# Ledger of designs, part 56: designed miniproteins, single chains, continued (2)

Each design is a single chain, and the fold is of that chain. pLDDT is the mean over its residues in the fold that is shown.

## One batch from the design tools (miniprotein)

Design m5928
Fold by ESMFold2-Fast:
Structure m5928 (fold): chain A 117 residues (1-117)
Amino acid sequence: HMLEEVRKRAKELGLDAILDAIDAAEKSSGPHFGVDITEDGKLHLVVAISENGEIKEVFYGEADVADLDKVRELAEKIAERMRELAKQSPDPELQEQLTRLADFVRRVPEGIAALLA
């Protein structure tokens, strides 16, 4: 459902890092992250989570990089969903991977702000 919609949009917009993250999730278990910034200044962010050779969850969002509050809102929503999944997972390795990536995603707005400064 969500996976097919994200893949279609990424192909239409040429979001290579988004497509790479989805392709990586099809080949290996755990969370896979992609970020693309388009020439019009839109941030595109994906997390695809794979278990037992199947993509189970896809989180995707877009925000204008000039609107740092919206970038922070998007990053925090995705990070929080990953933390919720980590808490519910019986796999300690997946819990650690999800928690670590959630922390990384929450820092994306800081990286964008640094690039724009």
Scores: mean pLDDT 83

Design m5929
Fold by ESMFold2-Fast:
Structure m5929 (fold): chain A 112 residues (1-112)
Amino acid sequence: DMDELLKKTSLEEIEDVLKMAIESAERLGKRVSAALLKLVLFEARELVGEKLSDEERKEVEKLKKFLEENATDEDFDFARDLITFIGAMSGRFDAAAFALRLLEEIEEELKK
């Protein structure tokens, strides 16, 4: 249950893990995995009750379209490994677990 996971972490910890993961993916030239992690971050923010701006909603739609056209199983695997690694290195295990669960839901939606 996502609500139960969220009670053990905070949006700040989730953002810390995902922002580090995005930066690492971008540094390694893993642009598709970086786009995927950015989508996870936007959906995490909405799920905790943040309202996205019109500009941010347009970015979400652009990311979804890009990922539907370009994402492979290797990109999802890399994003999972990176969240897991950053979570372990930062000690933000519950934040990483939340991000991984949300990534699973996003993968299911993109593969429909």
Scores: mean pLDDT 87

Design m5930
Fold by ESMFold2-Fast:
Structure m5930 (fold): chain A 80 residues (1-80)
Amino acid sequence: SSIRQMILEGVGLEIEAIGLEQEGTPAAIARARELRVQGLRKTIAALEQLIRVSSGDERARLQEELARARARLAALEAEL
């Protein structure tokens, strides 16, 4: 599914970011930050799609997760 692909792509970006942070060069650290932003955008897109097909308590939980993901993205973008 498209949601599954978004999740897998997001995880892949997080793994790549960890590898770049371990390299410890300024260029690698900057690239890791860019990948974390891309990963968060994919997480937000997946959460928005899940919210559309959810209801009740699950929807409320997903909306809370979406709000937290958006706040994290805003904080990361403010550092760039």
Scores: mean pLDDT 84

Design m5931
Fold by ESMFold2-Fast:
Structure m5931 (fold): chain A 80 residues (1-80)
Amino acid sequence: HMAAEAAYQGAKDAGASDLAAEWPRNGFLAGEQGKDLEAVFYAAMAAAASDTGPQGLAWAGRKAYEAGVFNAASALMGAA
């Protein structure tokens, strides 16, 4: 819970809108629950909603890595 809220605030601090920050929060929660495909989906949506483009993809990849979703982290960071 607190880690998911930290992801939400981190996304907002990085310039994401409140709605866009929901995607990384949900992705982190899905990753913690071992739902890798859901975590990948939410991380991708977070990156797509970001105004930072490649930086948003890199950020989402880092969050996926921290959540233990390594396949998603590799794909997102490779796309950045």
Scores: mean pLDDT 62

Design m5932
Fold by ESMFold2-Fast:
Structure m5932 (fold): chain A 86 residues (1-86)
Amino acid sequence: MEELEKLAEETAKELIEMIRAGKSVDEIAEVIYKTALEALKINGIELDEKQKEQLREDAKKYAQYLVDNKDKVLETEKKREEALKA
């Protein structure tokens, strides 16, 4: 349980930094895909080839959403970082 929370927090930070750096949807989608596979592996879940293809498609859709909402995502993170320093 704690490992999943830590993985989620670390991945969120990595995704924010990739968005700040102007990384492509495909590069962001690869990070989302790898993290989702790792989370599933921690829970003892192994995906077949078709399930992996579906996960790649879902990761790309989410990456596109993050890029399309870049300004709002970065503004929200900036406010959260400021709150953590207070």
Scores: mean pLDDT 79

Design m5933
Fold by ESMFold2-Fast:
Parts: C-alpha cells; structure tokens; sequence
Structure m5933 (fold): chain A 68 residues (1-68)
C-alpha cells in the first residue's frame, strides 16, 4: 500500500540521516531522490527506497566490521 511504502521510505531516510550525519549534502541527495521517485509513483518510490536501504545496510555492515 502507499502507506506502507511511505513508512518504509521514511524509515530508510531516517537511517541514512543517522549514518551520514557528517555529510548533510548526501542526506539531502537521498531525500531528493526519494521525493523524486514518489512524483513518479508508488512503484518507483518503493524501488528507490529499496535501493537506498541496500546501500545504507552495506555501509553499516562495513562500519560495524571495522569497529569489531
């Protein structure tokens, strides 16, 4: 549903903002990409959110591996 996609996109955006707190420009780019995808429709919004989620998860895994 659109509600579920919106909730997912918001969660992904929040996690990206936490991960890239030292790079506000990167956070803004991610937010802009998600908003742009919503303008193209719920399907595009879901795909973009999944893409960003994957990138954030990979970056988090790398940082956690270095911290361990």
Amino acid sequence: SDEEIAAYASEVAARAAELYADDPERVRQIEDELVGAWARGPEEARRKAEEVDREVREAQARLQSLAA
Scores: mean pLDDT 81

Design m5934
Fold by ESMFold2-Fast:
Parts: sequence; structure tokens; C-alpha cells
Structure m5934 (fold): chain A 84 residues (1-84)
Amino acid sequence: DEIRRLVEEGVRAAELGEEYLKQGNATLGTGYALRGIGLLTEAILLAKKEGKLDELRKLLEEALAKTKSELAKKMLQGTLEKGL
């Protein structure tokens, strides 16, 4: 499932972004955070194209429940509130 892959990769990117930001590496931290936003945006666009917005919502809610990253939680919550 390509939508699942995009959500999972987006969450991993956000988690890495937070780790680099905590280390003071603003360049890598910001880069991974932007990658996370991009991947979640691609998941929304693909879900719209395939008529799978309900599936995407469930995947985002599952990811939100599972992640320990504050940055990933904020990105997922923002996607749920504004993208769906």
C-alpha cells in the first residue's frame, strides 16, 4: 500500500527531524521535517486520487497513537485537522 508507505516514511522523517533539532543540527533537522511534510502531502494527494481518504485518516490516527515524537504528532494532527 503506497499510502501506508508514504505515511510511515513521513513519520520516520519527522522523528529524525526532531532528533537532529535536539542535537542542534538545524540544517538536517529542518530538512527532515520538510521531507515529512512533503511525504504526508503526497499521501493526501494519492488518497484523493484513489478515493481512499477514509483509509488515510485511519493510517494517520494509528501513526499518531504509535509515535513518541512531538514533531511527528504535530504534523499528523495538522494533517488530520486541515487535510481531511
Scores: mean pLDDT 86

Design m5935
Fold by ESMFold2-Fast:
Structure m5935 (fold): chain A 106 residues (1-106)
Amino acid sequence: KVEEYIKKGKEYLLKGIEAWAKEDYKKAIEYFEKSAEYYKKAIEIDPENQEAKLNLAVSLALRAAAYKKLGDYEKAEKDLKEAEELAKTLSESDKALVLDIIEAIK
């Protein structure tokens, strides 16, 4: 069940990135939201799952980038703060990766 949620999260994350590449920021937000939903479900079952936490933080940061493209700075800031808090619970290398993504978006 946890593995299935992580798999679904990854599928939607990739679809979000594809929509972003096509500059379809509204569709990218929908896919990143679905990605985050599945990773949150994985974390509800396995709170220590580092892969789900890392990918949730990435999904939130990428959704924030899409919100900024649409001028929704309030929603972008909220997602970046949530991603930053998640990063604090990750391994040092994964934390550094997420923080680098957040800085690139800010």
Scores: mean pLDDT 89

Design m5936
Fold by ESMFold2-Fast:
Structure m5936 (fold): chain A 88 residues (1-88)
Amino acid sequence: NLELLKKMAEGLLDILRNEYHASEEALEYYEKGLEYFLKGKYEEAIEYLEKALELTSNPKAQALLQEEIEIVKNRIKAKEKLEKKKLE
């Protein structure tokens, strides 16, 4: 469900900013990752989310970002599986 993923992503951005005080640079990469994810550009989304993770030192914030990266990776795998079966 795209709406649930978007709401979770917005919640993570709020937590990163307000609870874990992530740097503006890390937040900017995270927001770019979300933008690419919403555009269906999952590979680019992962690249930016991994950049945000590298700039994040709080272990709890790192765990949340790692979970989001795994969700995007699973979306790529699901998309590839469907495309291979439909398009042959």
Scores: mean pLDDT 76

Design m5937
Fold by ESMFold2-Fast:
Structure m5937 (fold): chain A 65 residues (1-65)
Amino acid sequence: MSKEELLKRLEELIEKASKLDNTVGKVILHEAKEMIELLKKDDSEEMLKKVERAVENGEKALSEL
């Protein structure tokens, strides 16, 4: 997955999580922002894979709400 695609998915997670006024939404929002900062520091293949896993986990958690 490309850096641009991951950033788009992270932005979508932030938008959806920000609409949730609960603890789960706050955790997802915080993690998504951290992943964006990690991608700004390092866009290596290893970092992209790490961020992709985090995005998938966040999307799954959000879909269970």
Scores: mean pLDDT 79

Design m5938
Fold by ESMFold2-Fast:
Structure m5938 (fold): chain A 81 residues (1-81)
Amino acid sequence: MEELDRLVEEADRILADVRAARAAGTLTVAQVRAALARVQELLARAMELAKTSEDVLHAVGAILHLIGIGLDLEAELARLG
């Protein structure tokens, strides 16, 4: 359970950093691509943890949250192109 919460917290921080860089006018395509790659790694780990989770609803919630962050990052990438 606590590892899933850490994955979500890391993903929230990644999205916050991307949004802060956008607000500062310093956001790059390379930064968003790196953020997407990291969130995909976090999602893969969350899916592995979900296979053995005793709290299925919490695990599914974490996975859906990570997918949502990935979609938000894809939207940031689209705004740069």
Scores: mean pLDDT 86

Design m5939
Fold by ESMFold2-Fast:
Structure m5939 (fold): chain A 118 residues (1-118)
Amino acid sequence: LSEAARRALIDVARTAAAVGTLEAFRIGDDLVILAHVSPEGALAVAEAVRAAEKVPDIERFEVAGIVVLATRAAAETARSEETKELALKHNASLVIVVGRTGSDAATAEELEAIAAAQ
């Protein structure tokens, strides 16, 4: 994972954590972060997402109307029914999906730490 992609995903997570809450889940070998964002925080999070989606190592798509940001390594998990069901069950505003191994591992550790610090 590029340093730019890591920074962009961490910035999205930190922005969401500042104006809402994060929950961390595992699906297989991948980390799924669900963000719950207040209406007052929605613009700041949308700006961070818009910046992140311009980074080549980050894929953006939508699952059931929910914005999902994923690394290439975790894109299959991010598009899965499991991720969709998890996001809908927990009423998520935004989802971040990263691998927990290889080049994504350090990003996954920092995202889990941000979620745990709330």
Scores: mean pLDDT 84

Design m5940
Fold by ESMFold2-Fast:
Parts: structure tokens; C-alpha cells; sequence
Structure m5940 (fold): chain A 94 residues (1-94)
């Protein structure tokens, strides 16, 4: 889907060390959070500290390798991306 292609481009930007826009940082954070299956407490903590957690998510993607996250992305169904999109929409509404 177009959403998966957008996320792949975001992961390439992170791997190349290119500057991200605010919405791309939020998307990277939400993707890393979704793949790690965080607890409700971790999500609440992250909401208070989105900026530093986004940087931590970028570091995690760089450390584990973009190819690992691309493989997980290809395995994820469209419902997981819908959930990430909903989380971004919730964050944008605050």
C-alpha cells in the first residue's frame, strides 16, 4: 500500500542520517513502539516525552538495522499500519 511505501522511505531517511520533519519523527516513534509491543505504562510515559523517545527510536532502528525493520514491515498486515496511523492522529489532536 502507499502507507507501507511511505514508511519504507522514512526508514531509509533514518538509515541515511537525513533530517526528519516533526510528523516523520512521530511516525518513526509510533512504528518502533508498535513493533516492540509496549505496555500501556510505556505508552503513557512516551506521550509525556515524545521528542526524546523519537530520538531513542531512531537510535534503535539504526542499531538493529533498517533491513530488520523492513522485513517486519513486510510481515505486518494493513491493520497494524491503521493502528499506527490512529496513534499519530491521537497525538496530533493534543
Amino acid sequence: SAYKERVKELLRKIAEGRALEAFEEELAFRLAVALAEPSAAELEAARAMLEPVAEEAKALIEREGVETYLAELEAADDSEFAAIEAHIAEAAAR
Scores: mean pLDDT 57

Design m5941
Fold by ESMFold2-Fast:
Structure m5941 (fold): chain A 118 residues (1-118)
Amino acid sequence: FREKLEELLKLQERIQKLLEEAKEAIKNKDYDKALEKLREAQKLNDEAKKIIEDLLKQGLRPVEMEEMLKIQENIQKLLEEAKEAIKNKDYDKALFYLDAAIGGNLRLTLILEQMLNS
């Protein structure tokens, strides 16, 4: 259980870096790089979701796992909206969705840290 929480925390740290890099790429008008970073973040987010779903099926911390799944689903939607905004050249909208996704990812990190410290 602890090893899986540590694996999730490492995935969230990697996702956070990719989201920050995507944000900087948008600011630098490197939109292809931003889209690449967002696709990588989505793949890691899917990996994290799979681990959380498996922990939930085992009955481990169901309240926290259900909360994290809801946050993960919202992050995935925000990342799709950010990619569509970039494709539509609505870069302010893309940054708005990306900041919201970053906030969601930070909330997941806090939940994981609280579980690891209990």
Scores: mean pLDDT 87

Design m5942
Fold by ESMFold2-Fast:
Order: C-alpha cells, then structure tokens, then sequence
Structure m5942 (fold): chain A 95 residues (1-95)
C-alpha cells in the first residue's frame, strides 16, 4: 500500500516533468531556451532518477510475484516515457 502510493506519486512527478520538457522543447524551437531552465531540468531528472533507483530496489523485494512484476513494469514504462520526452533536447546535453 505504501509502495503503491509512492508509485502513484512518482507517476504524477513523471507527468509533470514531461509537461515541463515539452515546454522546453517549444522554447528551444523559438530560440528562447535558457541555461537556467536546462540546469533546472537536469536537477529534476537527477532527483527523479534517484527515486527510480530506490523504488526499483524496493519493488524487487516484494514477495508477491504479480505485484512485483506490475511494479517493475510501471517503473520501466515511466523511465521510457522520460527518455522519449528528453530525445528532442539530447543535443543540449551532448554539447
């Protein structure tokens, strides 16, 4: 139950981050993306990455195989969504 609450909280944070990334992609296309916004994005991605790592470890210790599988699937889907959302900004991180 606590794990499910944390997964739901993380899913909401992922949705918020993706919305922010979409806004940054639009700003980049307009030549208005700032270094402060990139720094904020990197900070948010880092914090989210730490929470993913903690929850992956927690979910792997769940004794119910079905609950564990569903939890891992949800975490993997969240990671994939963030990675896909970041693709248009990849050049900003490789410069």
Amino acid sequence: MELERRLEELEREVDDLIAYIDRLVQLRQQGRLTQQQIDDLLSRVGALSDRFRELFEEVQQVEDPEVRREGLERLREMVQRVQEALQPLAEEFES
Scores: mean pLDDT 82

Design m5943
Fold by ESMFold2-Fast:
Structure m5943 (fold): chain A 109 residues (1-109)
Amino acid sequence: MLTPEQRELVARAVADTLKSLGVKKAAVVAIGESGIPLAEAIKRALEEAGIEAELLYAEDAEEAVEKGLEAERKGADGIVIVGPGGLVEEATERLKERAKVPVIGVGSE
């Protein structure tokens, strides 16, 4: 599990990356309960960077893909997937094939 300080550093790196890509509205999808603290930190860092952020919850990689694509359809111009590394990798790969916006995967290990 990441320390609070490590979560803040990761969250700022994600926010800086999306800001550099011109993202104005991001969806942050947390896979499982272990992803929630990091996803909340990322949402806060995005909002501090001037990016509108929505926090979404998914139980598995399939639901995370569905929620990410729905968020893009509703106007999100960036997607962040947060959770266990294997599920994040699966969801991120599937989203990169179907989404037109930047997709970032972040492990919560």
Scores: mean pLDDT 86

Design m5944
Fold by ESMFold2-Fast:
Structure m5944 (fold): chain A 61 residues (1-61)
Amino acid sequence: WDELLEEVKDDPAVRNAIEQARALEAAGKTDGAREVYQAIADYLKLKGRPELAEKVRELAA
């Protein structure tokens, strides 16, 4: 997970979205967290980072 944050450290939108998803998980809002992870994965795929997108998508499952 720390490796994922290092990979996206230059993209504050992705980093903020990851922190939001973690906060939703901590609050027991699993469906909300899943939606955020899916949005991050779609964004990373669009940016040409499909391997990183798959790692994030696995967290949504």
Scores: mean pLDDT 75

Design m5945
Fold by ESMFold2-Fast:
Structure m5945 (fold): chain A 89 residues (1-89)
Amino acid sequence: SMQTQLELQLTKLQFRLIGVETGLYLGKKTKNKELLQKTLSDADSLLKDLEAFKDQAISNNASQDILDEIDKLIKRIEEIRKEAEELLA
């Protein structure tokens, strides 16, 4: 079903968030500016893909649970971007 396809895509985006969070964690722990720059770039890419996915989810009448989870992921990525930017200042 379309809902199953949206849930699978959401799961892939959730795995990408784990990668970005891991990059932030390691960049902070090791004080590695190159890794923090990569984390910021990966976060920017994921944010763009999440916003595009939200538009797709809305146009396909996604459940409110899917839309709420997308908004949660967007908020978390925005927090990661801010933290990475502050660490690179």
Scores: mean pLDDT 91

Design m5946
Fold by ESMFold2-Fast:
Structure m5946 (fold): chain A 62 residues (1-62)
Amino acid sequence: LKEKAELASKAGRMLREKGITDPRKASRSVLSEVAKELGISTSTASYLLKNGNKIGVEALTA
C-alpha cells in the first residue's frame, strides 16, 4: 500500500515535470519512460497513475 502510493506519487510528479498534469493525456512513450525510471512495467505505471492520481487529485482539485 505505502510503496504503491509512493510510486504513484513519483509517477505523477514525473508527468508534471514533463508538462503533463493529466495522466490521461500522457503518451504511451511517456508512460514507458516513467515505468523505466521507477523499475516497473508500463501497465503498472498506467494503473498507479489512474488510481494514485485520484487520491492526488483531491488535493489538487478539492
Scores: mean pLDDT 64

Design m5947
Fold by ESMFold2-Fast:
Structure m5947 (fold): chain A 95 residues (1-95)
Amino acid sequence: PDAAIAALQRAIAYIDQALAIDPDDADIQRARRLAQQALRLLQAGDYDAAIAYLDQAIAYLVRAYRQHAGVNPQLVRLIQRAIIYTRRARNIIRA
């Protein structure tokens, strides 16, 4: 449980760094809200609900990644790291 929480907290930190570069990106903003809700559910022990919110967060991050690919390399790198750590949290919960 602690490893999944740590991975998700790291993902949220990367999302916050991405929003510092592009605060108006609606997909990144939605991913942040979904990831925060997943963190609350994970801390409450509701793993099935947490996975559903993580899957939605990943979808929005992937969309943001595709929109910014080839435009802003720094932003793309932060989004990519957020995706990696969100997927890591999800995979730990499913194990």
Scores: mean pLDDT 90

Design m5948
Fold by ESMFold2-Fast:
Structure m5948 (fold): chain A 87 residues (1-87)
Amino acid sequence: LSPEVKELLEKAMAAVALALSRVLSDEELQAIVDELLGLFQAEDVEGFLARVRELTARLLAEHPDDRVIRAAAETALRLLEKAEELL
């Protein structure tokens, strides 16, 4: 992966982690972050994109009135779209 794509995926992971921190315990959040970091380190781009999209879709569906979750989820999705344009 190019350094630019890696930076976009890292920022997307940070954005989804911020959204998850609103609704998950520290232990649950760490487990999800470790999962995403594993996919990122393995350069499993398809798995990473699918997992972040699943998490953001679930967060938006379950917490439609949380503006912080919405902003973080929209940021993550935008960063993923930009990363895909560079693949």
Scores: mean pLDDT 87

Design m5949
Fold by ESMFold2-Fast:
Structure m5949 (fold): chain A 66 residues (1-66)
Amino acid sequence: TRFSKEEVIEAVKRVTGASEKQAEEVARKAEADGGLTPGNVAKAVVEVLGVSGEQAARVVEELLAR
């Protein structure tokens, strides 16, 4: 499964409270790592925002609930 950039940005902002710039950096990092997939988004959330793997999992759950 691949997500849209806008879906990733909105889920990151909603779940983590990150800024637009931080959420865009998460999407950019995931795309650079191979695309906006669940695993790449989770890894990018942890690496870019410094949040827990639990919070990264919540971002992925938000994206998959559609």
Scores: mean pLDDT 82

Design m5950
Fold by ESMFold2-Fast:
Structure m5950 (fold): chain A 75 residues (1-75)
Amino acid sequence: SVDDMMTQSTRIIRDISQAIDDRDIERAQQYLDQLQGHINQMRDMYQQTGDQRLGDMVDGTQRVYDVYQRRIRQV
């Protein structure tokens, strides 16, 4: 469900943030890879359903991914 996708996105993002706070860059990168997989899954669902809520979530989550990816690469 869309609500399950939202809950999963929020949890992964929190896990990335905690790993960065703990200065565990390897773990943060692992969670980023997990987030990328989740974004791809949401994008596939959007292509099949046309549900704009999924499209908006893909765009928003991709922007969050890009910010954290840049932060990790600059450390």
Scores: mean pLDDT 84

Design m5951
Fold by ESMFold2-Fast:
Structure m5951 (fold): chain A 100 residues (1-100)
Amino acid sequence: MKEEVLEKIREAIKILEEGIKNKEDFEETVEKVERILLEALHLAYESNTEEGQKIIELIEEMGKELRKIKEEGERNNDPIGALEKMKEKLEELLKKIEEV
């Protein structure tokens, strides 16, 4: 479960890296990341463990932070800056989950 969640977070980081590098569509890039985070959340939820509950809390907190970054990026017309901030936050999430 934990390793599968970590792989999902790494996939989300890769999508952000590609979106930044290739200047891909902001909304589509964010939707792909959100989909992968929902898949990671589902894996943690199905584990029915204390470790899984901790991971759920971390992913849910991250979901809130990413929504704020998305809104700021839209407001400031800075989609690349928003994707860069999202990547930094997901790298922080990856480290936090590894510590669980």
Scores: mean pLDDT 86

Design m5952
Fold by ESMFold2-Fast:
Structure m5952 (fold): chain A 86 residues (1-86)
Amino acid sequence: ATETLSLVEAVERLAELMGADESALEGARLLQELAPDATVTVPAEPTAEDLHRAVMEAVRRLASDPELAARIAEAAGVAVSDIVVP
């Protein structure tokens, strides 16, 4: 079975398992605001590895859209790949 999570939900679950930094959650919220349809697909009871892989894949996919990546970089003042780093 698989579950679809928002980017924020995935980073929150990863934080619970790994003690991720609060700035990673803030970055995920910023990404979710700029890309509200951003989701990740994970197994129904995902491991930290599953969540990390899914989050990084979502960030890379957002970074591959040059218009979205530029908007996110302007809003955050950082590279898209550096916004969510749990």
Scores: mean pLDDT 70

Design m5953
Fold by ESMFold2-Fast:
Structure m5953 (fold): chain A 58 residues (1-58)
Amino acid sequence: SDAEFVESTKGLSAEDIAVKVLMYDEGLSEEEAREKLKKDPGTQVKALKRYQELKEKA
């Protein structure tokens, strides 16, 4: 669930939270998620915005 996902990410860095969001929403591997973050500078910002939405629903 979204609440369980949010709990599992407590204490992580912004970059690691973004990686976990991409894995959770898009089904990417950790390696694929990190590569996507490196290729598109907007990806981390979008992932963190999505994380805030997940937190608000939890």
Scores: mean pLDDT 82

Design m5954
Fold by ESMFold2-Fast:
Structure m5954 (fold): chain A 73 residues (1-73)
Amino acid sequence: DRLELLRAHSERLLAAVEEFAKTASEEERERVIEALERILRELKENPPEELSEEEVELAIETAERMIEILRKA
């Protein structure tokens, strides 16, 4: 199941971002936040047609959660 695979990848990405946030400089965190904000904007404005609504929602939630982790660090 593609959605299950994407959820597993999302969990791994979030864990990786938490580890990155512990050691990254403020400048490094800001660069990643800027990249994630661009991705988030594109997902909201022009969601890929090949992704289901649930997959797009998961991608948006994952990006938003990653940004939150980086901002709190």
Scores: mean pLDDT 84

Design m5955
Fold by ESMFold2-Fast:
Structure m5955 (fold): chain A 61 residues (1-61)
Amino acid sequence: MVLPSSEKLLERLEKETEGAPKEVQDELERIREDLKSEDVTVQVGAALRLIGLELDLELSR
């Protein structure tokens, strides 16, 4: 199954990769791959990691 908002999460991920350091881009790439998984648990985990990464980046700024 795919999360109802997976396309929106992928769009956010695309924006976050623009101008991000290579290390952050690598993590976002993994999240993108997991969001495409057929396993809903993996997709949910990826969405939570994306949110966590966004918060971490905000706190680091």
Scores: mean pLDDT 69

Design m5956
Fold by ESMFold2-Fast:
Structure m5956 (fold): chain A 85 residues (1-85)
Amino acid sequence: MEETERLIAEFRERSERAKAALTAAFAHKGWEDLAAQAVARLDAVTAAVERKAAEGTPEEARRYAEELYAELERWIAAAVAAAEA
């Protein structure tokens, strides 16, 4: 229980820091729509990880989070490349 709460807090903190950084970076480029999409995807990832943590073990939740964050990072890289083209 405490382990799961710590994991959820860690993911929420990571998500909030990422939202702030991405919003600032994309706003500097004039990519406000892309910033909004990135924020929505980060919120969805956090919600999915919290749900997984409630259903299973902390280890399963952490593995699931790693997969979702890796997918999000790939999406951001592709979106940035498309916006720069």
Scores: mean pLDDT 81

Design m5957
Fold by ESMFold2-Fast:
Formats: sequence, structure tokens, C-alpha cells
Structure m5957 (fold): chain A 62 residues (1-62)
Amino acid sequence: SIDSILEFLRKQAAKSDPETKKKLNELMDELVKHKDDQVRTQEIILEAGELMGKEAIRKHRG
């Protein structure tokens, strides 16, 4: 459900760098706005995954 995804993203944002946290919060707001649009919701989830992946790479390699 969207609520479960939002809970997951909220927990990830709490553990993230300020830059990633800000972007994840923006994506969570967009998720709430477009909760009935399955295509847009999926795009937002993928973007959140990319942001988390980029942070992990930055922390590991520099």
C-alpha cells in the first residue's frame, strides 16, 4: 500500500544525508498528491530508489 511505502521512505529519509532527506521528503509529498495514479506512483518510487542508491555510492566511494 501507499502508506507502507511512505513509512519505508520516512525511515530511509531519517537515516539519509540532508540532501537525500530533502529530496525524499519532496518525493513523499508527490506520492501523496498522486496516490491514485499508479503510473506516476511507480515513477516516484523508482526515483526514490535511484536517490538512495546514489547516496550509498557517494558514502562508499567518497
Scores: mean pLDDT 81

Design m5958
Fold by ESMFold2-Fast:
Structure m5958 (fold): chain A 93 residues (1-93)
Amino acid sequence: MARELLEKGKEAFIKGDYESAVEYFEKAIEATPEDDLALRALSLALLSMAYKKLGDMEKAREYFEKARELISQLSEEQQAAIEAELLAAGEEA
């Protein structure tokens, strides 16, 4: 399930295993339905954070821009939920 893959990615990210986090977030994106823009945007934003931790700033920016484009299509409530998830995952680290 996409959400389970995303949670495994977050666990890897917290442990500092950013390469595994990237793999899980990519799998979460693949498993996410095309019309679930909120989960796709969240997964892309988390993937961007993982690439930033790996020092791959080009990929981090690419995925951040993709996430931002999807986020712009979401409601304020959905945007707030994504911000809360990103904060919990590592913006405080």
Scores: mean pLDDT 81

Design m5959
Fold by ESMFold2-Fast:
Structure m5959 (fold): chain A 81 residues (1-81)
Amino acid sequence: AIVQGTAPDGMSGDETYRLAVEAAQRGGAKGAGASPDGHAGLVGDNKETAEKIKQAAEELGLTASDAVSGPYPAPAPPGAR
């Protein structure tokens, strides 16, 4: 399952990625990524993980969407720098 997040106005892509990684760690995700325009993708193995990721992302200031399931990869960041 993938949870999509959106950063608040003025947040950098690097900061968005940092928050996505923290949300992933809190929720137990297997992966996290962010785009330079402030969108994040977080990958969970199951619905429980996806719900925890969503809650953690919202607590960190990201707007989180419902989990999307499928055999497709998570969004990749433009770089971790």
Scores: mean pLDDT 66

Design m5960
Fold by ESMFold2-Fast:
Structure m5960 (fold): chain A 61 residues (1-61)
Amino acid sequence: VNGVLEELRKLVEEMLQDPSVSDEEIIKRAVDLLKAAGFSEEQARLLAEQVLDLEKIRLAR
């Protein structure tokens, strides 16, 4: 299991529970987490947007 992807999923899930948090803020936090894990800014943005979209579909209430 890739720990950084699990952390990313958990972060997005937690932030989606707060309706005051914008998609832009979620992406910003996710990009910071991924960059700390060694991803480039472009890779981090793509992964953050993809995970956000998937989690909104699969888990958003």
Scores: mean pLDDT 78

Design m5961
Fold by ESMFold2-Fast:
Structure m5961 (fold): chain A 70 residues (1-70)
Amino acid sequence: SIEEELEKVYKEIQKVGEEIYETADEKTVLKANKIFYEGLEKVLESEDLEEQLKIAKKTLEELKKLKEEA
């Protein structure tokens, strides 16, 4: 289901966020927090599960890119 896929994406977001927190500098951690909370706000503003999943996947991609650039 879309709900199960959304839960899986957020578990991956948490894992990537924890990796950034443990291995990156403070500036990168602050950027990761901004990406996460801006994404979460957009998800909360959406009334459509498919759009929420799309936003969550975008957040995950941005966090993965940030980790690779750090």
Scores: mean pLDDT 84

